Designed miniproteins, single chains, continued (2). Designs and how they scored, part 38

Each design is a single chain, and the fold is of that chain. pLDDT is the mean over its residues in the fold that is shown.

## One batch from the design tools (miniprotein)

Design m5376
Fold by ESMFold2-Fast:
Structure m5376 (fold): chain A 86 residues (1-86)
Amino acid sequence: MEPVALGSKGTEEAVDPLIEILLDEKAPSRERAYAADSLGAIGDERAIDPLVKLLKDKKAPEEVRYAAKSGLVNIGKADLIPEAEA
């Protein structure tokens, strides 16, 4: 009801459900990748920490980790992407 209500509303309501899908190890990898891409397109800072967590998770599918990197770039947080260790 309160202070967040006036502004770009429509896509912000999707942020929390998208973060849940992104972090759900039982969700299909393609849906998790779409969640990462959608979070990047929305540009909500709440997505930054979950995206960074996933791209560092070696157990996550490659397509999900790649989408998490893309999402961070789209938000403008490419500096949070760890460099590939040689």
Scores: mean pLDDT 72

Design m5377
Fold by ESMFold2-Fast:
Structure m5377 (fold): chain A 58 residues (1-58)
Amino acid sequence: MLTPEEVERLKKRIEWYEKNRDKVRAELAKQLSPRAVEQLMAREDRDIERDKKLVEES
């Protein structure tokens, strides 16, 4: 079970990522190949979906 403080932190992380997803992609694209960017973005998207579920269950 997550603490209220952990839930708040996850909510802020989710909101930040959803707001800044395109910026994260653009920043990664400066350093990585297109394939590596897509793989990392897919992993981040999965992590955010998992975090959303944890918040819903709290």
Scores: mean pLDDT 82

Design m5378
Fold by ESMFold2-Fast:
Structure m5378 (fold): chain A 69 residues (1-69)
Amino acid sequence: MSAGTRTAIELASKDYGIPKEEIKEIVELVLEGRYEEARKKAEELGKKYGVDAEKIFEIALNIAKLELS
């Protein structure tokens, strides 16, 4: 991953209280086109950390777009 992508993951981790490795896993699933698995992981993290699953998935999509640009 680029330095910009790593920074975006770290900022999201800090803002939502989700470990950076967990966010990185969802971003990697999105980059691999594994959208169903990415959504399922977002639901698991949303339940575990008290964050809206759709918000987690949206963050991962935006970070993946940053990596691809």
Scores: mean pLDDT 85

Design m5379
Fold by ESMFold2-Fast:
Structure m5379 (fold): chain A 65 residues (1-65)
Amino acid sequence: SIDEIVDEELKVLKPFLLDLTEEDLELIEKSIRSRTPPELADEIIEKLRKRIEEEKKKLLEKLKE
């Protein structure tokens, strides 16, 4: 499923979440687009970006306290 693909991509990125630049995200998006149909790639990318932001917020909240 798309959610499983997003979870696996996020799992690989999780140790580097705070170090990810917009350029890094663009490269990840290109990688996904090269190996998935365009309609599925758009949904995966959207969900992955949302999950990355959620996990970043969680980490930043822990670091600020």
Scores: mean pLDDT 80

Design m5380
Fold by ESMFold2-Fast:
Structure m5380 (fold): chain A 78 residues (1-78)
Amino acid sequence: SKKKKLEEEANALLEAAKGLKEEAEELAKEMKEKGKELEKIDEKKGKELYKKAEETLKAAEKGVEELEKKAKELLEEA
């Protein structure tokens, strides 16, 4: 059934979006923890890691939004 294939593809995109979000949150957390530790030795490098963490989260948010939008379009076609 075409409907089932579209639903399966949509679900795969939603799982990819969830994975992207979880991975980005984990990476951002690690960067912030390392940034906090580095800030005690090199304030500039510590702040750079915090900035990279925020950039990672923003990039992932855009990717998640695109994947969720595509999944919604596929579900509407189903």
Scores: mean pLDDT 85

Design m5381
Fold by ESMFold2-Fast:
Structure m5381 (fold): chain A 109 residues (1-109)
Amino acid sequence: APPPVEIIVSGELGADGVVGDLKLEVEAARPPSERIKKIAKETEERARAYAARGDTAAASNILLLGIHEIFTLYAEEYKDAASAALVAESAPVRAAAEAALAAHEAALA
């Protein structure tokens, strides 16, 4: 069976930026809360903004951070064990993405 929470990223982040509609969609047995929907929408918009200026690396890191936050919220709000396990397993990837994005934003300041 598919996992109880699935996060789908559609569109492409190429070397020349986004070549299609970039979307972040959540599919789960429990519908996303307004907080989860807000994080998904903010993640899409921020990733698109970075990709539009040619920064596909920052856009990818923003998507990773947003996906991790959505799984964290499912684990906290719905006590979803699969989401909690994914959050724990992906913690090093999140830390690397946060550090890379912070370094990038510092370079732009």
Scores: mean pLDDT 72

Design m5382
Fold by ESMFold2-Fast:
Structure m5382 (fold): chain A 55 residues (1-55)
Amino acid sequence: SEVEQALNDAKLVAEAGRAQGHSEEQIEEAVSRYLKRKALETKDPEAKEKLLKLA
């Protein structure tokens, strides 16, 4: 699903941030920002709501 793909991609964002030496707070902010961006890009209202709640 679109939500599952976004969550998998968010895990890669977190992994990249950790590898670059970012703090857990910085990683959480990056993941939240990524999920919010994906929510704004989706045309599926259900996917948008789920992504916004996870962000």
Scores: mean pLDDT 84

Design m5383
Fold by ESMFold2-Fast:
Structure m5383 (fold): chain A 75 residues (1-75)
Amino acid sequence: KEEEIKRLEKIAEDIVDAFQLIADAIYKNSKERYKDDPEKLKQIEEEYANIQQSIAESRKRVDEWLEKKKKELEK
């Protein structure tokens, strides 16, 4: 059970890391495309900040859920 939880945790981390990589690529390409448009750059910065917050919140929620399940299995 413990080994299975560790494996699932790694898979969840890999998924979030993949999403981060995609978000970074989109952000970089968007900034290059609109580098001469300050209004678009402002929107891109705000969207990226929101995505980064969502990624961080998802990491915390996954970690909290896994810790909760691990404790349930230990009882």
Scores: mean pLDDT 79

Design m5384
Fold by ESMFold2-Fast:
Structure m5384 (fold): chain A 66 residues (1-66)
Amino acid sequence: MDDALAEAVEAAVAAAGPDSEARARAAVAALEAVNAPASVLRTAANGLEAAGAPQDIVDRLRALAA
């Protein structure tokens, strides 16, 4: 993953507070805002799915990667 993209996602997640769903949604919004490459979006979707994130968030990232 590109370090600048990772840093932007981490900053957005931190700003969303302690709620895991809000943090996951903030991460998706940050990836979309920075026009993340499809490979980064797929990696994020796989990681969030493995972590038990809501399926709608995972599906959103996969749709953006397609």
Scores: mean pLDDT 71

Design m5385
Fold by ESMFold2-Fast:
Structure m5385 (fold): chain A 110 residues (1-110)
Amino acid sequence: EAAEEAAEEAEEAARAAARAARAAAATGGALAGARADGAAVGAMASAYMAREYAKRGDAEGAAENAEGAAEAAEAAAEAARAAGEGGREGAREAEEGAEEAREGAEEARE
């Protein structure tokens, strides 16, 4: 249960990172979008691994990968903020997703 919740929060952080990448591209153009997209892809990869670990009941593996998704979502948020005002909302959503993924990781380890 806790491992599955960590995977769900990692998946939400990855979705928020993808939205931040789109906001960065819309605000700062293709180069700003490319920077954020790299981070969003990293978040998606970590979320995928968190889910795979959760499926086999590996709470520690799910937690570590949820933390990875959080770090990547934070990077996407930074890129979106750097793109300008239009990236601000996407950055905030990615930061919130990252915080929830970190909380899910802590709960999975208890």
Scores: mean pLDDT 86

Design m5386
Fold by ESMFold2-Fast:
Structure m5386 (fold): chain A 76 residues (1-76)
Amino acid sequence: SSAEAVSKAGREMTEKAEEKGSLSGAEAREILEKYKDQMSEELYNKIVEELERRVKEKGSLSAEEIEDAFVLALTR
């Protein structure tokens, strides 16, 4: 399901950010692309927009920033 795909993408990204300290926008996008076919285009684009906005503001994505991006994309 779309919800399952989003949950998996978010967990993989946050785990990787915790392991490495932070993720680049490219690394986050690479992870999200694995789940693209399992979620709606609208939801995919909302997540991408939130992640890219945070990369522009902070330079990289911490686990907290990734969690916030996914929550906001899902509740917006």
Scores: mean pLDDT 83

Design m5387
Fold by ESMFold2-Fast:
Structure m5387 (fold): chain A 55 residues (1-55)
Amino acid sequence: MSPEELYEKAKELLEKVKHLLSPEQVERIKAAIEKYKDDKVVLEIMIKELERLLE
């Protein structure tokens, strides 16, 4: 996936799992996604961690 696709997927996953997270955790993850928008490796790690929270 391109960094742009990973960024979009990370944002979508955060929206799906934010009910399982505190507001502070959501803000931290959102800030990290924006900070690492062009970093494939970091985005893939964040996506994997968010997917672990899904049912």
Scores: mean pLDDT 80

Design m5388
Fold by ESMFold2-Fast:
Structure m5388 (fold): chain A 97 residues (1-97)
Amino acid sequence: MDLVPARLLIEVVEGDYEKLETGDQILGTLTVGDRKYPVGAIVVDKEKGLIEVTTLVPSAEEARALVGKDVTLEGINLKTGTKVTLKGRIVRAEALP
């Protein structure tokens, strides 16, 4: 069974968020419990602390099950080349067509 692309919306709770601006792109890894997902991320609304993450999941059902889970994002800001570590919570998840 093939992986499906999923879009996750994360509300940032702590970390290097003050160093980011709306539109900044991060390439890295999202850790959810014992699972690690390779991700591309974009800061969609800095004032609201919102980051959108794209990854691959085994199913749309697994994407929905991620809502409400605590996460750690570790990666590189593609604009600055700086390492970024953020902690947050998944507030929305959708499987992409």
Scores: mean pLDDT 83

Design m5389
Fold by ESMFold2-Fast:
Structure m5389 (fold): chain A 81 residues (1-81)
Amino acid sequence: NPEELQLENDRALAEIMLELVRNALANMTPEQRQQAADNLLNGDASSLTPRQREIHRVTAEALRTGDLEGAEERLERIVNS
């Protein structure tokens, strides 16, 4: 089922992005996290679905703010709505 495969891919992307935020919060300065967020949002999004673009936006906001818990809640909502 292509829809089930797409949902599984979006869940995998959300997990990867949460791990990226955890690693960034542990190992990067606020300035480095701001640059990472800018790079993520300035990348070519033309191949991404609307849901995948939303996952990227949530990730970028978490990188800027350090709000890991808020990111976990928002990403869970995105992939289960």
Scores: mean pLDDT 81

Design m5390
Fold by ESMFold2-Fast:
Structure m5390 (fold): chain A 62 residues (1-62)
Amino acid sequence: MSKLERMIEAAVRLFEERGFENTSMDEIAEEAGVSRGTLYRYFGSKETLLLAVAVHRAVERS
């Protein structure tokens, strides 16, 4: 499994459990097993990561 997939899966889990507002990029990085800097390099922002999660779930539902 790629780092990208692990980061998206961590974001899905935390957004579902805590909601978007109550989830930090640092918590997502810790859950995914990557550094905060790595997460920011891939997505740039929490909002961009939310978009990636939405796209991922749309593909999974198909």
Scores: mean pLDDT 79

Design m5391
Fold by ESMFold2-Fast:
Structure m5391 (fold): chain A 65 residues (1-65)
Amino acid sequence: MKEVTRQVAADVLKVALSTLGYEVREEGDEIVITGKAATPAQLEEVRSLAEALGKNSGKKVVLRD
């Protein structure tokens, strides 16, 4: 249950970030999210998604503009 849920959650979070116009790439032990928020509210949403992605994937997540 928990391990399957984490993999599904990570995939859903990657899709959500891509829908917001962000590029999600795996670089070794890191997940790099590249893009620029249109509003401060969107930036906070992206940060929340990035934190959740890190917790569910077990990888370090980095935000880049």
Scores: mean pLDDT 75

Design m5392
Fold by ESMFold2-Fast:
Structure m5392 (fold): chain A 85 residues (1-85)
Amino acid sequence: SVREEAEAGVEALRGLAEQLAAQAPLSTDPEAARALAERLRAAAEEARRLLEEGKPEEALRLIEEAARELEPELREVGEALAAGY
């Protein structure tokens, strides 16, 4: 269901934010990793708010929009983590 997809999306964003925050000290750009983690966390919290308001379709749309907008930063931070390893 749309609700289940949105709930899965919130958990995915939270998990990624937690992983980036935990790995930030190992990155060649820890500040960019932490900033991206906070943006992912903010998107997850807003999507959860929409789910709590009974708006799963809006929550899913927000998750999809956040994923599209943050894709370039995710790539850059991922490369910085790989380079630091």
Scores: mean pLDDT 81

Design m5393
Fold by ESMFold2-Fast:
Structure m5393 (fold): chain A 63 residues (1-63)
Amino acid sequence: SIEEEIVKLSKEAGEAVMRGDYEKAAEYFDKIAELYEKLGDTVNAKMARKVAEIYRKKAEEAR
């Protein structure tokens, strides 16, 4: 299900963060947002996009 994909991507995003791979974490949160959009869950989709933006900025600052 889409919900199972979100759970899997959330775990992969967490693993990316643990590695310091913030750019990859941002990519995973963008994918999570797309899945929430497919479910019609605009609130969680917007939150996931915001989290992706935070990690993308963190990746830029760490370079």
Scores: mean pLDDT 86

Design m5394
Fold by ESMFold2-Fast:
Structure m5394 (fold): chain A 56 residues (1-56)
Amino acid sequence: FEEYLEKAAEAARAGDWEAADKYGKKAIQAGIEEGMSLGEAVEAVARAIAEAKREA
């Protein structure tokens, strides 16, 4: 989960929104596998990407 979340945020800061979305989806899947609810995983990824976009 955290590995893909970090990659999604890094891609977003670099302006690679396509890669950010791709890694975000992988983070959601990994989060669910680690015991997160779908909502928790989606919220965590959306928040990380939104913060990266705001800072870019």
Scores: mean pLDDT 78

Design m5395
Fold by ESMFold2-Fast:
Structure m5395 (fold): chain A 94 residues (1-94)
Amino acid sequence: SMMDRIRSIASDLFSTTQQIVDAIMNGDDDTYQNYYDRMMRQMDQMIDQLREDGSPRGQQWIQRIHQIRQMDIGNQITSVQTLANQMIRWINTQ
């Protein structure tokens, strides 16, 4: 289902942000950059799925992703983790 696709992307986003945090903690700049780029691509995939959903809640999530993209890099990672967890909870309560 579309909700299963959104849930999958949200889970992937959360996993990607954990890899970014681990790379930062280990001082691994190359791994950090690779997972950061992956996170950005996964956010684009999320926007595409939320547009397909067409719901008012889906539109609110799209707006939140756009807000996160405008944040400084340190705040982006934490905000994406929060977003992914909130989206998974939202889907599980449908």
Scores: mean pLDDT 86

Design m5396
Fold by ESMFold2-Fast:
Structure m5396 (fold): chain A 81 residues (1-81)
Amino acid sequence: SEEDAERALELLEKAGVRAVTVLHDEELVKLISEASRAIKEGNYEEAIRLLEEALKRAKEAGDEVLVRLLEEAYKAVQRAK
């Protein structure tokens, strides 16, 4: 649904801010921005793939707040399909 897509974008904006300001991780910023672009394009399969990569990287970084934001965004994208 459009509401689920909008929720995912809101969560990814928060995740992107954290990736920049807390983790200083340019690859995470890129993955999050590319996932947001895919959602805006209606390419939910690509968004899920990019979010899985971002989640793996966030988990390896040990940032539980970022992991939570990305997991909630992932669920929202799955509901938007």
Scores: mean pLDDT 88

Design m5398
Fold by ESMFold2-Fast:
Structure m5398 (fold): chain A 55 residues (1-55)
Amino acid sequence: MKFVVFEGASEEEKEAFEKAAEVYEEALRQGMSDEEAFKKAMQTYFEELAKIKAA
């Protein structure tokens, strides 16, 4: 999977992306594979988007 911020991304989507990027970096630092780190980051991205939609 490719982690990309879309051209028309909202401020909320950009914030979710930044949090996902932090999770990705932390997972790599903990010794997770790139694939596992990316999967964890994508999960965080969608969870943050869901929180923003609920607010």
Scores: mean pLDDT 73

Design m5399
Fold by ESMFold2-Fast:
Structure m5399 (fold): chain A 109 residues (1-109)
Amino acid sequence: SAELEKGKEYYKKGLRALEAGDYEAAIEYFKKAAEYGRKAGTAEGLALAGRSLVLAGAAYAELGDLEKAREFYAEAAELYREAAALATDPELAARYAAAADVAAANAAG
């Protein structure tokens, strides 16, 4: 979908900002990637949203905002759980569920 493609474009911009050490820009791009991933309404879109919020959480941690990092990891875990529930491929569903568990562990630690 057009929404999924926009989400992927913002995700790539977020990765470039992270590589440059621009954590504030990375967070904003990953938030946009998550918005468009959710709008896509597919397992892939929700997984993109979850992955984007994990990276936004990591960027918040780099900025020293551990409370925001945990909030973003918790939201990412929920998005990955939704992606797993929508996935038609059992192996892909299992990978999304595993990603949710990792994000939930990071939110708790």
Scores: mean pLDDT 93

Design m5400
Fold by ESMFold2-Fast:
Structure m5400 (fold): chain A 91 residues (1-91)
Amino acid sequence: SELERAEALAERTLRVADEVIERAKELNDEDAVRRAEATKERVRALLERFRAALAAGDHRAAAVALAGLAVELAAAYFELRLLERKEEERK
């Protein structure tokens, strides 16, 4: 279902953001920690908006929230990739 897809996107993004937070703390990258924490807050808000839109039958608002979740997932993976490069430079 669309709800299951939205929940899966949110759960994956939250897991990636948690990984970014853990790695960023080890690298003393406070800005990356703040960005990842902001991502978690936006993802939770997007998932709530998606659920509310589905309950209201607002298919356009639901599609916008789902697109937002996909964008947040992509952004979280970019942050993780940047931290992986920074970690390799310290090896």
Scores: mean pLDDT 88

Design m5401
Fold by ESMFold2-Fast:
Structure m5401 (fold): chain A 83 residues (1-83)
Amino acid sequence: SSEELERMREALRQAAADLDQLRRLLAEHPEDRELLEAILQGLERAEEELKKLKEKYPELSEEIEELLERLRALREEVLRALA
């Protein structure tokens, strides 16, 4: 339903805000290895969930793909900090 799709769009907007918060957390604590590993695990789980959501709601594929690109960029930053 259109109401369900709008609820999902709101959830995606919240997920985008959460990614921005994780990026700030990484910038504030770049040497906190335990925190960085926890962020990495969270991002990996979120990527799997977003891929499943994209299959269930192909109408949201553009918004989900944009969020996946942002998530993958943050994952690369975390991996760089852990290296």
Scores: mean pLDDT 87

Design m5402
Fold by ESMFold2-Fast:
Structure m5402 (fold): chain A 65 residues (1-65)
Amino acid sequence: DEALVEEIVRRTGLSREKAEGLVAALEALRDTFSDEQIIELLVKEGGLSREEAELVVRLFREHLK
């Protein structure tokens, strides 16, 4: 989602390319893993800080409402 990508870039300072990859990963993981499990995956495999991962997951969930 373009609006979510823009929000992530604005709130985290991550590159647009990285934000697009994160949104794609979240779309793939959303129905299988809990928010905490996704946060751990983004930190471990995505190279995000825990603060960045928590913010990204929160923004993603807000856009699904």
Scores: mean pLDDT 79

Design m5403
Fold by ESMFold2-Fast:
Structure m5403 (fold): chain A 72 residues (1-72)
Amino acid sequence: MVVTGAQLDAMTTATGQMAVVRDAAGRQYVIAPGFTQVDPSWRDRRFEVIDFFYDPAIAAQLGRSGRGYMPV
């Protein structure tokens, strides 16, 4: 499934989950709900959704980063 950052943000916000995604360059990221509010340039980027998940340790790491995303 390929979605925009805006669509992905809406989906993660609705489910309360994080997502593993791949960009057009093949780079993988974990994203959290609200990530496009932190960086609006991500709204129009296209991502392949690999999985939706919840992991408390990764949630804590994303919270400490303040960015709403981290590279894998």
Scores: mean pLDDT 78

Design m5405
Fold by ESMFold2-Fast:
Structure m5405 (fold): chain A 110 residues (1-110)
Amino acid sequence: LAAAIATLSAILAALNSTLASATAASAAATAALISSVSNAVALILSALINNAALSTILALLDLALTAIDNAIANINTAALPAALKTATISTLTAAKTSLLAIKAALSAIQ
């Protein structure tokens, strides 16, 4: 449980770093997609801290996973500097892996 909070906090830090890079590159559409993912992850973190119902947390995880898949698909086709594209997709893919692991662990408790 504490491990999930630590993992989500690390994901938010990585997403915020990637958002800063996209903003510096004037990649407004990419920045908006990263911001959407960051907001979805922040809602999961808030729900965990506030001891929300497990069903609510699982629903928020599904929304965040959908946001990540949508962001990866859109960023992969975007005209961006190769380094920024690779770094952003890598960060989103790592976030997806971590969220899937959290979802699996929480689903096993049910």
Scores: mean pLDDT 81

Design m5406
Fold by ESMFold2-Fast:
Structure m5406 (fold): chain A 68 residues (1-68)
Amino acid sequence: SETEEFLEKIREKVREAVEKKDAFTLAVAEVAAASLLTSSKRAGDEEAAKKAQELLDEVVEALRRVEA
């Protein structure tokens, strides 16, 4: 799906941002993942919502580690 393709692109950027400790890019990714989670839930796309939640959890954890 279009949402799943976009989630994969965000995940690639998150991976790079974690290596660089780029908190700004991680914060942008958090907003994007949260928006996709909301959209997926509204659309009833449970698979996309689950993937968006998993990405959001990863980004939030990475942000806490970088900002600590």
Scores: mean pLDDT 82

Design m5407
Fold by ESMFold2-Fast:
Structure m5407 (fold): chain A 65 residues (1-65)
Amino acid sequence: AEEYYQKGLEALGENDFEGAIKYFEKAIELDPSFSRAYTWLIFVLEQNGKTEKAKEVRKKFESLK
């Protein structure tokens, strides 16, 4: 989980939003309770105009409370 989270942050630094989405999604697959990956994934999805997908991710994140 942590490795993919770090790769997601690196992709963001390179302005690779598609790569960042992929890596954060993989981090969440490996650790569904990884709160930081959800926060960044929602942020990147919103910036990329993927509003419906961001809503789905947010609902999943809310279920962790």
Scores: mean pLDDT 80

Design m5408
Fold by ESMFold2-Fast:
Structure m5408 (fold): chain A 110 residues (1-110)
Amino acid sequence: SSSFRRELLEKVLARLGLPASYLDLSSDELRDELLRAEDRAAQYGDEEAARRARALRTFLRVRSAIRMGEQKGLSKSTMQKIVDEVVENELSASEVRKLVEEAYQQQQNL
């Protein structure tokens, strides 16, 4: 499970254009990076900072989705599908919770 989580997060970071070293950052450290990027984008109209903020927000949502899915015992294939949807559609926190809950209900009925 830990090797699958690490591989999944590494692929997401690459897909989002974020450094692989971000795997080792805490959620609080990632939130600090997000706030710095958002502030820079707002204050200076920095397009790169705006893209970085968007990527960091999505990565935090992915980490949350994986945590919730693991707590519910979701399969690896279901977890991959959820992560792909979170990244592709830039899902909000509420949309991520709904998606994980729907996947859990489907898994219980199989």
Scores: mean pLDDT 89

Design m5409
Fold by ESMFold2-Fast:
Structure m5409 (fold): chain A 62 residues (1-62)
Amino acid sequence: MDLSMEEMAEENVKLGEEALKQGNYELAASMYRNAAQAYMYAGDYEKSRELYDKSDELLKKS
């Protein structure tokens, strides 16, 4: 992958936000979960947990 894990995480957050704007909670949850994993690999555990929590909340709405 040509992107750093932090850059991958940021891109997945943006994709999740776009999915939310479209009302696609399942896609948004998936994108936030991917971002959480990327932040975990980058060592940003706080951001990772925040995004896992957002993903879980969105799955309860889908």
Scores: mean pLDDT 81

Design m5410
Fold by ESMFold2-Fast:
Structure m5410 (fold): chain A 64 residues (1-64)
Amino acid sequence: MEEAVERLREHAESYEAQGKTEAAKFLRDAAERLEEISKRVPLTPEEGQALADEALARADEIAA
């Protein structure tokens, strides 16, 4: 789980550095949601990575 959250935050920082603030904000919000979900329900590493992949794909759409 920590790896999935870190991945989202790293990509958010990258998008912010590129001036894509909406995509960066979306990924930060997604990372926070994923972290909160993981506290309430046990997620497998695969489930966490799948949610991260979905968020990254959507951020790419926002950044385009």
Scores: mean pLDDT 80

Design m5411
Fold by ESMFold2-Fast:
Structure m5411 (fold): chain A 64 residues (1-64)
Amino acid sequence: MQAQLEQQKADLARQFSTLPLEDVRRFLRRQRREIEELESVDPELARMGRELLEAVERVLREKE
């Protein structure tokens, strides 16, 4: 389980490293909203979504 999540984080970070900063910021804003909506429906999926978002936020920080 943990290994699969880490692999998904790595894949996501790799994909987003090729995107322009503005596209990454737009993705993060949209996904944060969707994750908040998911919290009431599927808290576990929302938690995983937040961990994946943190990986994308790391990429954004590195690009700045």
Scores: mean pLDDT 76

Design m5412
Fold by ESMFold2-Fast:
Structure m5412 (fold): chain A 77 residues (1-77)
Amino acid sequence: DLKKKAEEYIKQAEEYYGKGHQALSKGDYDTAAKYYLQSAEYLRKAGDYYKKLGSKIAEELYKAAEYLEKQAKELAE
């Protein structure tokens, strides 16, 4: 089921995002960047499934992934 796979990927993205925030709060910028990139990857996977379903949610997930990728790049510099 495409929708259930998309929902599981969103759940994974949320988990990695939380780990990234926890690392950031401890000043571990490299670890935070890596977790934000993993979160973004899962958001893109979820977006791909929602796109196959014809859902507008796909565009929102892609934008969220792009935002996290940008934040990760800035933290890793």
Scores: mean pLDDT 88

